# Designed miniproteins, single chains, continued (5), part 61

Each design is a single chain, and the fold is of that chain. pLDDT is the mean over its residues in the fold that is shown.

## One batch from the design tools (miniprotein)

Design m18100
Fold by ESMFold2-Fast:
Structure m18100 (fold): chain A 69 residues (1-69)
Amino acid sequence: DLEERRKKIREDWKKYLSMTEEEKQKVIEALRAELEKAGVTLPENASLDELFARRYALEKQKELEKKKG
């Protein structure tokens, strides 16, 4: 659902903006590492919005795979 995805991305952004610079860097690095480990190819200049959106898509995919297995 578009509204559910929008709400989650908004919450992720709110948490990110409340973080220290050190925590922000760690979150970005963790997101990129997680997506890369899952086989997601990221563009050179992927925005934070795009990272959050791809993370959400990955979570949905993993959830479906767990229900199928």
Scores: mean pLDDT 75

Design m18101
Fold by ESMFold2-Fast:
Structure m18101 (fold): chain A 55 residues (1-55)
Amino acid sequence: LLYLQDNGALGGAKVPLPGGSVYVAPDGFTQSADKQEGLPNPLGYSGPNGEINLN
């Protein structure tokens, strides 16, 4: 699971959704979202947005 608002590296990344669709994070998202250091995993995520799911 990827955290869209926590991952500054998602700019342009494609994330597969269970609905058969794919979400592409636009470049503007990386600019408007907060820059995050690294990719927090669900097992060690230390942020309030750890539960944010794409779908």
Scores: mean pLDDT 40

Design m18102
Fold by ESMFold2-Fast:
Structure m18102 (fold): chain A 70 residues (1-70)
Amino acid sequence: MDALLAQGEQLFEQGRALYEQGRYADAVEQYRQAIELYQQVLDRDPDDFRAIVNLALAKQHLRIAEEKAR
């Protein structure tokens, strides 16, 4: 279990909470930070399945939040 992975998951959940509040631009920033941390995990361990799945999910949520933010 990686500390960077856990931090990325926390940022992703913060992004989801902001999205649910209609704070789309703030959600975008949290999703971008989560993606950056997941990418750092994968740069060191490209086979980290949890990081691969979380990165893909965060990218989808980022795209949806960006569309809502305009």
Scores: mean pLDDT 86

Design m18103
Fold by ESMFold2-Fast:
Structure m18103 (fold): chain A 59 residues (1-59)
Amino acid sequence: MNKEEIEKIAKKIDPNIKVTFDERSKVVTLEGEDKEALVQAKIEILKKYPDLAVRLVIK
């Protein structure tokens, strides 16, 4: 997976989204205060990386 592309997708939707990567398990965690932005970022990431597990953490 391309970390820079994933981070760019998330931050384009909401620059306050924090992205954490676990390359070993192919898990990406998205943290933020805007649930709608987090859900949209997950959808866009999964369009390019359908096998990737994406976790959302809402503050």
Scores: mean pLDDT 82

Design m18104
Fold by ESMFold2-Fast:
Structure m18104 (fold): chain A 71 residues (1-71)
Amino acid sequence: PVLAAERSEEKASDEEIEEVVEHLAKIAKLNEEEKEEAREALREAGMSKEELRRWLKAVDEAIEKKKKAEE
C-alpha cells in the first residue's frame, strides 16, 4: 500500500507520463521525435496526476474539434 493520500502537489509518475504520451501518439499521430519531446516536456513541467489528466482531456477535445472543422 503506497501512501497516496498526501499526493496533492506530487508530480506525475513516469508510468503515467508514458501512458499519456502513448495516448497522444495514437490520437494526434505523433512522430517518434514528438513523443520524446512530449515526454520530456511533461516531466519538466512537473504536472500532477490531476493536471496531467485534465491536460490530456483538453488536448483530446482540441483534436476532436480540429477533425470536425476539417470535415
Scores: mean pLDDT 69

Design m18105
Fold by ESMFold2-Fast:
Structure m18105 (fold): chain A 100 residues (1-100)
Amino acid sequence: VSKEEWNFAKSMTIAEIEASKEYLIKKYSEKYKIDKSTVEEILDKIIEIIKNSESLEELKKKLEEFINSLKGSEKVKELAKELAEEVIKSIEGWINVYRI
């Protein structure tokens, strides 16, 4: 993946999360029975990880480290895993769009 492909995919994924932030907080708070503030903190940390990652491999590693560092219930870890999987799918999708 080129630097241009990575920067495009990263920017688009962050924009999608930020545009849907209130919806995602509500959806995941209700799904996992976690308070909205905790869901928002996890989303904000994931956005920070995306911003600070220079490759898909680095992003995957940092997301795994983040999930493993999480304190609290197994539901918090399950939420973070689902969000990480959705982020990875979004990045891969935007990389494919850039290649057209």
Scores: mean pLDDT 84

Design m18106
Fold by ESMFold2-Fast:
Structure m18106 (fold): chain A 81 residues (1-81)
Amino acid sequence: SAMAKLAVEVEQEELEELEKLTKEADELLKKVAEAKPPEEEQKELLKLQVKLAEAVKNKDWEKFKEIVEEIKKKAEEVLKK
């Protein structure tokens, strides 16, 4: 897991916050998948997931939080349909 790789390099409190944000994003992405959105919307969400993974790899937590918010906004738009 990407979060497990951070355990040795992030303070425990920061790791817990990142785990919470990751869980929130995963739950929203699961709801979006269950809604079976159009292919174009799925591709956009996949691109955001890739950016999220890159932010974790680069330890860019500000970017990570921005991408989580983008995923939340995109998921909300998909779920409105």
Scores: mean pLDDT 71

Design m18107
Fold by ESMFold2-Fast:
Structure m18107 (fold): chain A 98 residues (1-98)
Amino acid sequence: KEKLEELVKKMQEAADRLIDRALAEGRITPEQAEAYRKSPRYLATGAAEILREKNVPPEWENRLARELWERGMPGDEILFALAAHALYGLSLDEILEL
């Protein structure tokens, strides 16, 4: 169902919150903000911001990340999986079916 599209939308919104905060604080320029939004790391940045906002325990993050790494999942996809679990409470098996 629509959970993957919703997850992508929430990651984009989280990345934009981080970028807009940096822009408002004068830490980056408008040109740098647009470069970040166009980068291949944009969604991964949003996933990391969601994990920070949700205060996910490091021990839990490390356990799930290790299991996904052992299954051959790339690092950015591991962040997406962790964000999905933090937002929706999805099990490892449910995340792998996204």
Scores: mean pLDDT 72

Design m18108
Fold by ESMFold2-Fast:
Structure m18108 (fold): chain A 73 residues (1-73)
Amino acid sequence: SAGLDPAAQASQDQGDKVRKLTNALVKYEEAKKNGDKETAEKYQKIADELEKTLTPEQIAAAKASAKDQLALD
C-alpha cells in the first residue's frame, strides 16, 4: 500500500496471497459443486500457483479459512 516501508509492504503482499488462495479454494469448491468444470480448473490453477509462493503454514491457514467459509450458511 502507498506509504508503507518495504518490509511492511512485503508482509502485506504475503497476507494478500493467503487471502487470494482462500478465495481461490472457495471458488474451486463452489464451481465443483455446481458442475462448472471450466471455473473449477481456473481456480485450481490459481491455487496451485499461489501455493508455490507460500509457506506450508500459510497454505494450511488458507485451507482452514476456505473450509470455514464453505461451512457458513
Scores: mean pLDDT 77

Design m18109
Fold by ESMFold2-Fast:
Structure m18109 (fold): chain A 87 residues (1-87)
Amino acid sequence: SMKDELIERFESMRKKLVAEYEKAKKKLTPDQQAQADKKLAELNKLMDEMIQEVRTTDFSPLELAVLHARWLAEIVEFQVFLDLLLK
């Protein structure tokens, strides 16, 4: 279904983000790693909630597109947070 394809795409993007974080994590101090781990845990919780909304809600194509845009924005926010720690 279109919902299953969107969820698969979301999980693929999350997997790539986690892999990028694991590479960057090696350059962080223990305190920075603790902060980033907490931020990633919060993001994972939000992402799980968004996936559950896709599964349980009868979204229009426009609403799914808006949800997809929000998912991308959350990924970008975490990437920017991580980049700021690496400076």
Scores: mean pLDDT 86

Design m18110
Fold by ESMFold2-Fast:
Order: structure tokens, then C-alpha cells, then sequence
Structure m18110 (fold): chain A 67 residues (1-67)
């Protein structure tokens, strides 16, 4: 469905732009499903992958909306 197609695009962008593995992306999805805040997920993306915090917040918010 549309949500699955959007999620696949986000996963692809994370892999291509930031070099994230499928396992690392699944870890982030598990964090969100476990109730992590957008801010907690964004901080993790910034700390582990060097994603600028503003960009990480947008990614985290989009992932949370799709899950």
C-alpha cells in the first residue's frame, strides 16, 4: 500500500545517503514501535550515523507517521 511504498523509499534513502544497513534500519523501526519519541530517535540517528539533527528530526517524524 501507499504507507509501505513510502516506508521503502525512506529505507532506501537511509541506505543510499547514510550507508545504513537493513539491520540498523530495523533497529530504528523497533525503537519507534517500542515507543521512543521522535527526539530520542533523532538523537540516536545524529549520534550513530552523523545525520544533522534537523534532518534526523524530519526522518524520525516521517518514520513514526508511517509506523
Amino acid sequence: GETEEKLERVKRNLQEQYGMTEEEINEIIDMIRAGASVEEVAQYLHDKFGIPLATALVIAAELRKLL
Scores: mean pLDDT 84

Design m18111
Fold by ESMFold2-Fast:
Structure m18111 (fold): chain A 66 residues (1-66)
Amino acid sequence: SRRERIRRITEEAQKALDDPSLSKEELVEFILRAADEIHRLGGRPPLSEKARERMKKLAEEFIEKR
């Protein structure tokens, strides 16, 4: 179901955030892919290029603070 897929994506994202072997760049790529998938599963239009760039900046800032 959609809920199960969102849950798996969320669990994978949490694991990635806690994984010290992942580089900042790899983590940002993972977050962007997860956001795209969640957007698609929610029946929303694909993330625009501008939205992707904004999400990338937010993800980079979030990772830097943690």
Scores: mean pLDDT 72

Design m18112
Fold by ESMFold2-Fast:
Structure m18112 (fold): chain A 100 residues (1-100)
Amino acid sequence: KPFDLSKLLALLDEEEKEIYEELMKRIEEAVRRAREGLEERRPELSEEEWERLEKRLEGLEAEAKTAAIQLARAKGLGDEEEAEALEKELEEIIRELEEL
């Protein structure tokens, strides 16, 4: 899904941006490990399998970044229920990246 991340980032205040940056460190590490695992498996994968897994990785990264922005905003607003739901969503996305 085409997604203007810069526009969403502009909606965050300084506190929310700090929360987002901490969440992004976790996401970047998960994406890095998933990409390393895929690259290591590259000789075992067909071109079609590689393209499928790369598209899935791209999709999960985009979903994680979206969830991180929403979670940072929910935490900044003190919406504990929304924050808890988004934390569970982000944990699920990270799990899917680890299983990739």
Scores: mean pLDDT 81

Design m18113
Fold by ESMFold2-Fast:
Structure m18113 (fold): chain A 69 residues (1-69)
Amino acid sequence: MEKLSDQEIENLVQELVNAGLLSEEQKNDILSNPELRERVREAAEEALRLLREGKLGPEDVLPYIAKLL
């Protein structure tokens, strides 16, 4: 699986805000901090791996990512 791009991370963080799992302020903090952006990438890649293995449902992906942050 290809590593998630910076644009995909920005889109994912926006989806977390739209889902009510993250605030706009938390989004700005993540996008301005390289360490937090990498944590989001790692959490997303782990969630997608678990989804592929059938250990996580599609509806649980965003909550799982938010929990790891």
Scores: mean pLDDT 81

Design m18114
Fold by ESMFold2-Fast:
Structure m18114 (fold): chain A 98 residues (1-98)
Amino acid sequence: EKELEEERQKNAEKALEYLEKAAELAREAGDEELVRELEEAKRYVKEMLEKDAEESLKKAKEYLAKAAELAEKNPEKRAEIGKNLQLALEYMNEMVGL
């Protein structure tokens, strides 16, 4: 239904917003590896709109988990990065009805 597609797109936009906020914090911390993992997570969130959402969610979650591990190594930014990653995950789960 068009309404479900619109809700999925809005949730994807929110997930991407929070992942971008996390990536901005990672760039401020100089963590190029964390930025890379977040860009991969963003790519799979976009694929959730175009492909099998559950398969793409699984891959996005793998990159999100790597990003969370890397964020723990950035003490000045870890809390802010972690919060944005959790918010992104909530919207990603909404895209598949979780």
Scores: mean pLDDT 81

Design m18115
Fold by ESMFold2-Fast:
Structure m18115 (fold): chain A 97 residues (1-97)
Amino acid sequence: VMSIEEFEEQIEKIIDTLDPRAALEAIEELVNKLAEELGMSEEQKQNLLGFTTQLFVGELLRRGVEIPEEELEAWLRRYLDETLAASELEIWRRHRA
C-alpha cells in the first residue's frame, strides 16, 4: 500500500508534469483508485479528496501558479466544507495582495 509520503510525492509529480486542470483530474483519479483499493467509504474518500485538494492548492501557491480566483473557488467548494474553502481562499488572496 502506498505510504502518505509516496502519495504526496505522486501528487507533486502530477503537478510537475501536467497543467493545473489536467493535474486536478489526474489527482481525482488517483484518489478514486486508492479509495477503491483500500475499500474506503464515500465519506472517507471525500475526506481524502479534501485533503488532496488542500495539498494541490498549497503546491500551486508555493510555485506561484496563476489560477483565476473563480476557478480556484469552485475547486475548493467542491471538495472542502465552507469553512475550509473560505480559509484557503483568504490565504490565496493574501498571497496575491
Scores: mean pLDDT 72

Design m18116
Fold by ESMFold2-Fast:
Structure m18116 (fold): chain A 83 residues (1-83)
Amino acid sequence: MDLEEMARAYTDAALGGVELAKQLLKKGDLESALGAAQQAIRFADEAIRYADKMEDKSKEIQELKKEAEKAKEEALKLKKEVE
């Protein structure tokens, strides 16, 4: 499987996890919100790992890594808000 394709897939999964955590937090489901935030952090870390394995640091790869880093930051904020 292509490293760029894996980095994109994990970035999209991290973003989806952030949105799910926000919805669950709004509903008052703190346990599920925490789980979703933790999963989003894990997916973002995988996306960053795949992006870092690419020898070509093209603008597309740098933007993808920035998206994953932003998703991780948002997920960490949500985790702290639940705790």
Scores: mean pLDDT 82

Design m18117
Fold by ESMFold2-Fast:
Structure m18117 (fold): chain A 94 residues (1-94)
Amino acid sequence: SLEDELRAVLEEFEARAREIIARTKDPAVAARMEAALREVRELAEEAIRRGDEQLLRTMIAGLRSVLAETERTQDPELFAMLLEELARELRELL
């Protein structure tokens, strides 16, 4: 199901985000990542509760897009910005 797919992608996303946070030396940048990650998780659970197929697909695509970007970048500040932008976009969809 789309809900199962979103939960699987979210689990992968959170694991990857935790790896990046763990290697981030700037505590302010790490805190920004942790806050944005928490918001993304809350927004994903809200999307699942709503059961809107288009919303679920959009969230899966957004999470996968950021995951793909983490394979290309080693910059924790850029990752914080991408995570905050994802949270903002998901918030606008809800």
Scores: mean pLDDT 84

Design m18118
Fold by ESMFold2-Fast:
Formats: C-alpha cells, structure tokens, sequence
Structure m18118 (fold): chain A 87 residues (1-87)
C-alpha cells in the first residue's frame, strides 16, 4: 500500500539525515571520548529506526517485502560497521 511505502521512505530519510548528522559530528570531534559518544547516540537511534522498519516489514504486502528486506539489510550492516568503529 502507499502508506507502507510512505512509512519506509520516511524511515530511510530519517536514517540518511542521522548519517549526515553523525558525519558532521565525527568531523568536529576533537577527542576519542567525543567520537565514542556520537557513535553511541547514532547506534541507538539507528537501532530505533531498524525496529520500526522491522514492524513495517511484518505488515508489508509480499510485493514490498524484498525492497524493505534490502533496506533492513543495509541498516543492519551500517549498525554493525558503527559498532566496530566504536570498539
């Protein structure tokens, strides 16, 4: 349905804006502690977006599931990358 697509697109936009915000904050960070704080906050917010995408996926019609699964996979990969960068 168009409402499912609109919710997915909204969540994609939220993730993209979070990525831009994180890149700006990391570029401005002068200490490892500041860097780690920005990564922690971004990981938490990405995990919230992921949870919302997984709920949308459960309600999605079959024709949209492949698309949503791809977006979930990309977001999971980004969360994993940030967690490795935090360590």
Amino acid sequence: SSMILEEVEKLIKEAEELGKELRKKLAQATTDEERKQHLREAIERYEEILKKLEEVYKKAPPELRGYIRTIIGLLKAEIKRLKEEYE
Scores: mean pLDDT 88

Design m18119
Fold by ESMFold2-Fast:
Structure m18119 (fold): chain A 94 residues (1-94)
Amino acid sequence: MTTVTGEVHELPDNRAEISVTVETDEDGRKIVIYIQASSDKVPKPVAVLSEKNASTRVVVKTKNERETFYLQAQDAQTGEFGETIKLDEYVRKP
């Protein structure tokens, strides 16, 4: 089973850093990480992870003072998408 978790951190210049961790029972599978902002129409592929218990960081530009990010992992071999994970709300610091 593949478990995906993520955290959102505010950055300067209307940016957010999203840290992503993927835990899988299978080594060597390519897992494509997709991120979608609530203001965006489509999820975007941002990273490919191939190691068991892999992690990555992605910097995205935020359009709004508040934004919800959604995280989804796709198995590159099967094309199957996992569950969509709602991350904690991004809130621009004053």
Scores: mean pLDDT 76

Design m18120
Fold by ESMFold2-Fast:
Structure m18120 (fold): chain A 62 residues (1-62)
Amino acid sequence: SELEKAKEGARKAAEAAKKYGTEEYARQAMDGWEKAENAKTAEEARKYADIAQDYAVKGLAL
């Protein structure tokens, strides 16, 4: 489902931020993943997955 795909995307982004980013970026990405996991709609989950992805990308750009 779209909801499950968004949650999986948020999880992958948080894992990437933990590996490659700063502690702060990892924490923000993990917060986004947690909120995506608690989301009840695909739209809400995508919003938080995008936040997690943003912090993962910032970590990789270091």
Scores: mean pLDDT 81

Design m18121
Fold by ESMFold2-Fast:
Structure m18121 (fold): chain A 57 residues (1-57)
Amino acid sequence: SVESVLNQLKNQFEDPGYPEIAQLPPEERAKYIIQAYQEDFPQVPKKTIEEKVQEIL
């Protein structure tokens, strides 16, 4: 489920509606995904989210 939500956020940030974020380097784009996930799921450890984002980006 974590991977599914992170993939949805990745796709959202790669959409035409997010051209500024989509053109960022993967490392910078990852920060946006991590932050967005943490806002909805603050109880999930940041390290776990970072590990999953690394698998996707």
Scores: mean pLDDT 73

Design m18122
Fold by ESMFold2-Fast:
Structure m18122 (fold): chain A 80 residues (1-80)
Amino acid sequence: SDAVRERIRKAAEKLRQAGAPQEAVDLVESIAKGRIPDDATRELIDLARQAVEQNPALTPEEKAIVLAALDSARALLDMT
């Protein structure tokens, strides 16, 4: 839903402010826009997942939402 995408976009902003790798921030921002970059790899998704899990500024609810979106993106790559 648009509300979920908005929460993911705000999480990407918190990741950027915490100094997460730019490629991880860019991936989360793309997912917030309803897109998975064509050059997205499983390794990039895992990097973003780690950045989300390690960020102390994200609430447990924000982490759950973003991690679920990243897991969905990974599952789509595994189906191709």
Scores: mean pLDDT 83

Design m18123
Fold by ESMFold2-Fast:
Structure m18123 (fold): chain A 99 residues (1-99)
Amino acid sequence: EEIDKLREKAESIPDPELREAALQFVDALKNKDKEGAIEALRRIHELYKKYLDEGNIPLALKAKELAVEGARLMKKIFPDDPEVQEEADRVIEDVLNDE
């Protein structure tokens, strides 16, 4: 359910690079691919920083939303994995404390 909602959000992204990263993340979560999920989340986080540096606020906000919602969902899917919990918390903290 939450994965399907994240997928709909990913598919609506106009930027092909962010859309591809978000879809890779959704597929990794659906398949319980921990390494793929962490890698895709890091890619979304890097794109968020890139969009901020470029002043592309609409895409930065989309990447921020995907990173935060995605990281929280990843924590729920891998609740007993300390590597996943640490990486998800790190991304959430960096993205939310950017203000």
Scores: mean pLDDT 84

Design m18124
Fold by ESMFold2-Fast:
Structure m18124 (fold): chain A 77 residues (1-77)
Amino acid sequence: SRKLVLELHTSNPEVQEQVKDYAETLSRRFGIEVEVKVHEVPDRPKLSPEEARQYLMDVIDELSAFAERAVEERQRE
């Protein structure tokens, strides 16, 4: 089983919590291992709050596709 690692550069704790919750849900549903690494406020911000929110949607989409692939591989005998 492959481990998926997500790295977030955001000072928004709500975004951090949402990604963590979603990763935990996918891990439970699809049996994949997901690790979320969060970095708070580097000297220079990587993402603005709006970009972080947009990135969250993209991450969710990618994570879902990854989880669906893992499930499809399990169902295929």
Scores: mean pLDDT 67

Design m18125
Fold by ESMFold2-Fast:
Structure m18125 (fold): chain A 57 residues (1-57)
Amino acid sequence: MTEILLLRLPDGRWLAGVRIEGGPGGLAGVFDSKEAAIAAAKEKFGITGPFRVVDLS
């Protein structure tokens, strides 16, 4: 299962990354909202199928 990894930063921004089953994944970046972080991670890594959101905060 592909996972979008989120970490809330002290200033309220969100660090986003992706863990791909069988692959290394990567960093999507830092975003001003949780929704923006998820959308950017989906776009950057081409996530069109089922995924899990994991909040690491």
Scores: mean pLDDT 80

Design m18126
Fold by ESMFold2-Fast:
Structure m18126 (fold): chain A 67 residues (1-67)
Amino acid sequence: SAMEKQMQKQIEAMKKNRKDYLAKAEQLRETDPEKAEEYQRKARSLDLSIQNIEDMMKKRKELEAKG
């Protein structure tokens, strides 16, 4: 329970960072396309991290249900 709350908080923080990076990328798209691409890459990296944590949480629940 405490671990799940900690992981959910981490996911929410990463989702907020992702949103901020995408907003910065959009703002810089025409004035600084190289920085815009960097922020887009950072947002994609966060998407993968979020997916990995969600997959780990799902796997843990499946194991707990079987034992």
Scores: mean pLDDT 82

Design m18127
Fold by ESMFold2-Fast:
Structure m18127 (fold): chain A 105 residues (1-105)
Amino acid sequence: MDIREIIKRAFEKVKEKLELDETEEEFARTLLKILVPLVRHSPDPVGDLLSMANASKKVALIDVRNLGNWDPYLKELIEKLSDEKLVEIFQTSAKAIAEVLEELR
């Protein structure tokens, strides 16, 4: 499965679980475009994603802010959202990618 299809399916799962406004949807979409290529270089992509999804709120917030250093547009979206929303969308996105990758095994 190509990266675009993984991103699409993960984004659909995120929207099923969370009611997102336009800015929150754009954050989720941008985040998925960064996370999916990143974790595919991992020896254990599903384990890494589940670790992200189950991390403490403080650790998750550090992780999402660090991803903002890789993409200027993601950084702008991070600045527009509350810490609570950043963590919720980030952890839901990580879990959604893990679920898509497990479905492909």
Scores: mean pLDDT 85

Design m18128
Fold by ESMFold2-Fast:
Structure m18128 (fold): chain A 76 residues (1-76)
Amino acid sequence: ASIVLSPASVTVKAGEEVTFTAEVSGAPSKEVEWYVNGVKKATTASGSAYKTSFTESAVVTATSGAVGAEATVTVT
């Protein structure tokens, strides 16, 4: 199984909305769990958008079963 998270790194202004997409391959479940700084925020389908905004720099993690990917958000 594999997961591809896009974007893997993004720089935004405080309060700006970011759209993430994670695509899962080779897994029986196509469900993606979204975490911000280790806190679960949402569950989406593979290929579906997860939209959120940030006031501080954060790490976004997307997981599906045994696979996971991480994105870095820098707020300026």
Scores: mean pLDDT 82

Design m18129
Fold by ESMFold2-Fast:
Structure m18129 (fold): chain A 55 residues (1-55)
Amino acid sequence: SGVAKLQARIEAYRKQIEQLRELAKKHPEYREGLERSIANNQDLIAGAEAQIAKL
């Protein structure tokens, strides 16, 4: 179903956020850029959740 595909995408974005947070801890010099990438992934999760809500 479309819901299952969107849920899989949300899980992938969440795992990417975890990796980006770990990188930000190890590389404080890149923290600002990594935090922007985290925000982008959070927006993608919100968009996917909104798509599920419309189904």
Scores: mean pLDDT 88

Design m18130
Fold by ESMFold2-Fast:
Formats: C-alpha cells, sequence, structure tokens
Structure m18130 (fold): chain A 66 residues (1-66)
C-alpha cells in the first residue's frame, strides 16, 4: 500500500544521506554495497590510504565501523 511505499522511500533517503556523509568525509575512489539483511547494508569505501568498512542500518541511517 501507499504507507509501505512511503516507508521504503524514507529508508532509502536515510541510507542515501548516510552514504553521502561517508563519501564527503572519506572521499573514496569507489564504494561497494552488499545487502546483509532486510535493514542492514555492508559498505566498503576504497580510498588511496586503504579500505574502510561500515555496517549501515537503513531504518535509522546509523552506521558503525566493522
Amino acid sequence: GMAEQLKKLESLRKALEALADLRARLEPESVELTAVDETHVRVVLHTPEGDHEYLLDIETGEYRRI
């Protein structure tokens, strides 16, 4: 229904904002995204100084280093 579509769009917006923040802070050459479960994505940011790995919660937009 419409409520379900709006929730999906809000989750995508939070995920995109979190990814934009990570890109702005780390300035990666490339980014890899892997779905872990329905609400979590593994993010690997490849920089000239090395790889940085984070777990992103798409419901909250919160991420933590792994």
Scores: mean pLDDT 81

Design m18131
Fold by ESMFold2-Fast:
Structure m18131 (fold): chain A 88 residues (1-88)
Amino acid sequence: MEALLAAIEEAERLAKQGAEAYAAGDKEKAIALLEEAAAIVAAAGDHPLALAALHHVLAHLYKVQGDDEAAARHYALAVEYGRLAEAA
């Protein structure tokens, strides 16, 4: 589980940088950083709680940007991963 723990730490760093980019008005950079965070977690192993949170934020950012198709896709993934996380 060493690789998954390292991936979660990296994803948390990228998510923080994404939040800072969003606060600065760089929504495109925020989306790119959060997508990279989700990809890193997914590649290292299934962590449905972290993936649900990342896809939920991505869905919101895409909706704010006006990309309703991308927003719907990420929202569906957030719901699916959220169900997996709740299933214990």
Scores: mean pLDDT 82

Design m18132
Fold by ESMFold2-Fast:
Structure m18132 (fold): chain A 65 residues (1-65)
Amino acid sequence: KPTPEQLEADILTALVLIGATVIEKYSEDPEERERARKLRDEAVANQDDIGKLQEILKEVRELMK
């Protein structure tokens, strides 16, 4: 079974991927789509770093406003 930390990192990564994918698919703003793509790539690159994933998720939430 994964550790609590690994499970948290997996959940954060999944949330970033979902949010970024929604923005990339449905935002009419090409700048927002490009930012979402970069945030998705960064989450995959940092998928075991809870602190970094929390920062990335905050940026995804800002794009969803």
Scores: mean pLDDT 84

Design m18133
Fold by ESMFold2-Fast:
Structure m18133 (fold): chain A 80 residues (1-80)
Amino acid sequence: MTEKEKEIRKIIAEVLGVEEVKPDDNLFDLGATDEALGQLKAKISNHFGINVPLSELREHPIVGDFIKYVLEKIEEKEKK
């Protein structure tokens, strides 16, 4: 629904080498390796200026859950 959500989905798609991702997709079912998760962490963290722990990616492997987590971290940073 938001521009930030579209940017997050685009980064996930680029890292995993797929054309698009849907909110109910599982990162591991899309072929995410530990290396791909590390790249996703780095790209999201650098793009939005937040810190995403690798453990959170493993805890939230569903695309929609991960997007929600990233959006909450962006809002926390903007409130400081």
Scores: mean pLDDT 79

Design m18134
Fold by ESMFold2-Fast:
Structure m18134 (fold): chain A 74 residues (1-74)
Amino acid sequence: MRPLVSAYFYSDSTEAARASGEAALRALERGDIVEAALKDLPSTETAAQQADAAAARAVVQETVERVRELRERL
């Protein structure tokens, strides 16, 4: 794993997120992903987790928009 490339891909890697997002969308409809997300993010009240949550939100917001376009084209 390359930390520099991995970090860049995580913030701008819509191609990899699209493939995973499609599977996540299907799980989201079932409600499985909601439970998994809640377990991973039990509380965003902690200042330490606030920075991590901010980064995750940015990626999710961009990924959701791209995945939505990809899914519509399917």
Scores: mean pLDDT 53

Design m18135
Fold by ESMFold2-Fast:
Structure m18135 (fold): chain A 64 residues (1-64)
Amino acid sequence: QIDLLQSLARSYFGKSEGYNLLAQNFSALGDQELAKKYQELAKLYKEKSEKLQREAERLQREQS
C-alpha cells in the first residue's frame, strides 16, 4: 500500500538523520571508528527511504 510505503520512508529518513547526528557526536568525541559506522548507517537508511519514496510515487502514477 502506498500509505505504508510513505510511512516506512519517513521512518527510515528519521533513522538516517539520527545516525548522522550520532556520527557527528562520536567524531567530536574522537571515536572515528564509531563515527564512520554511523555515517555509513545514515547513508544506508537515506537510500532506503529514497527508494521507498520512488516506489510509492510509481504506484500513485499507476493508479491515476
Scores: mean pLDDT 84

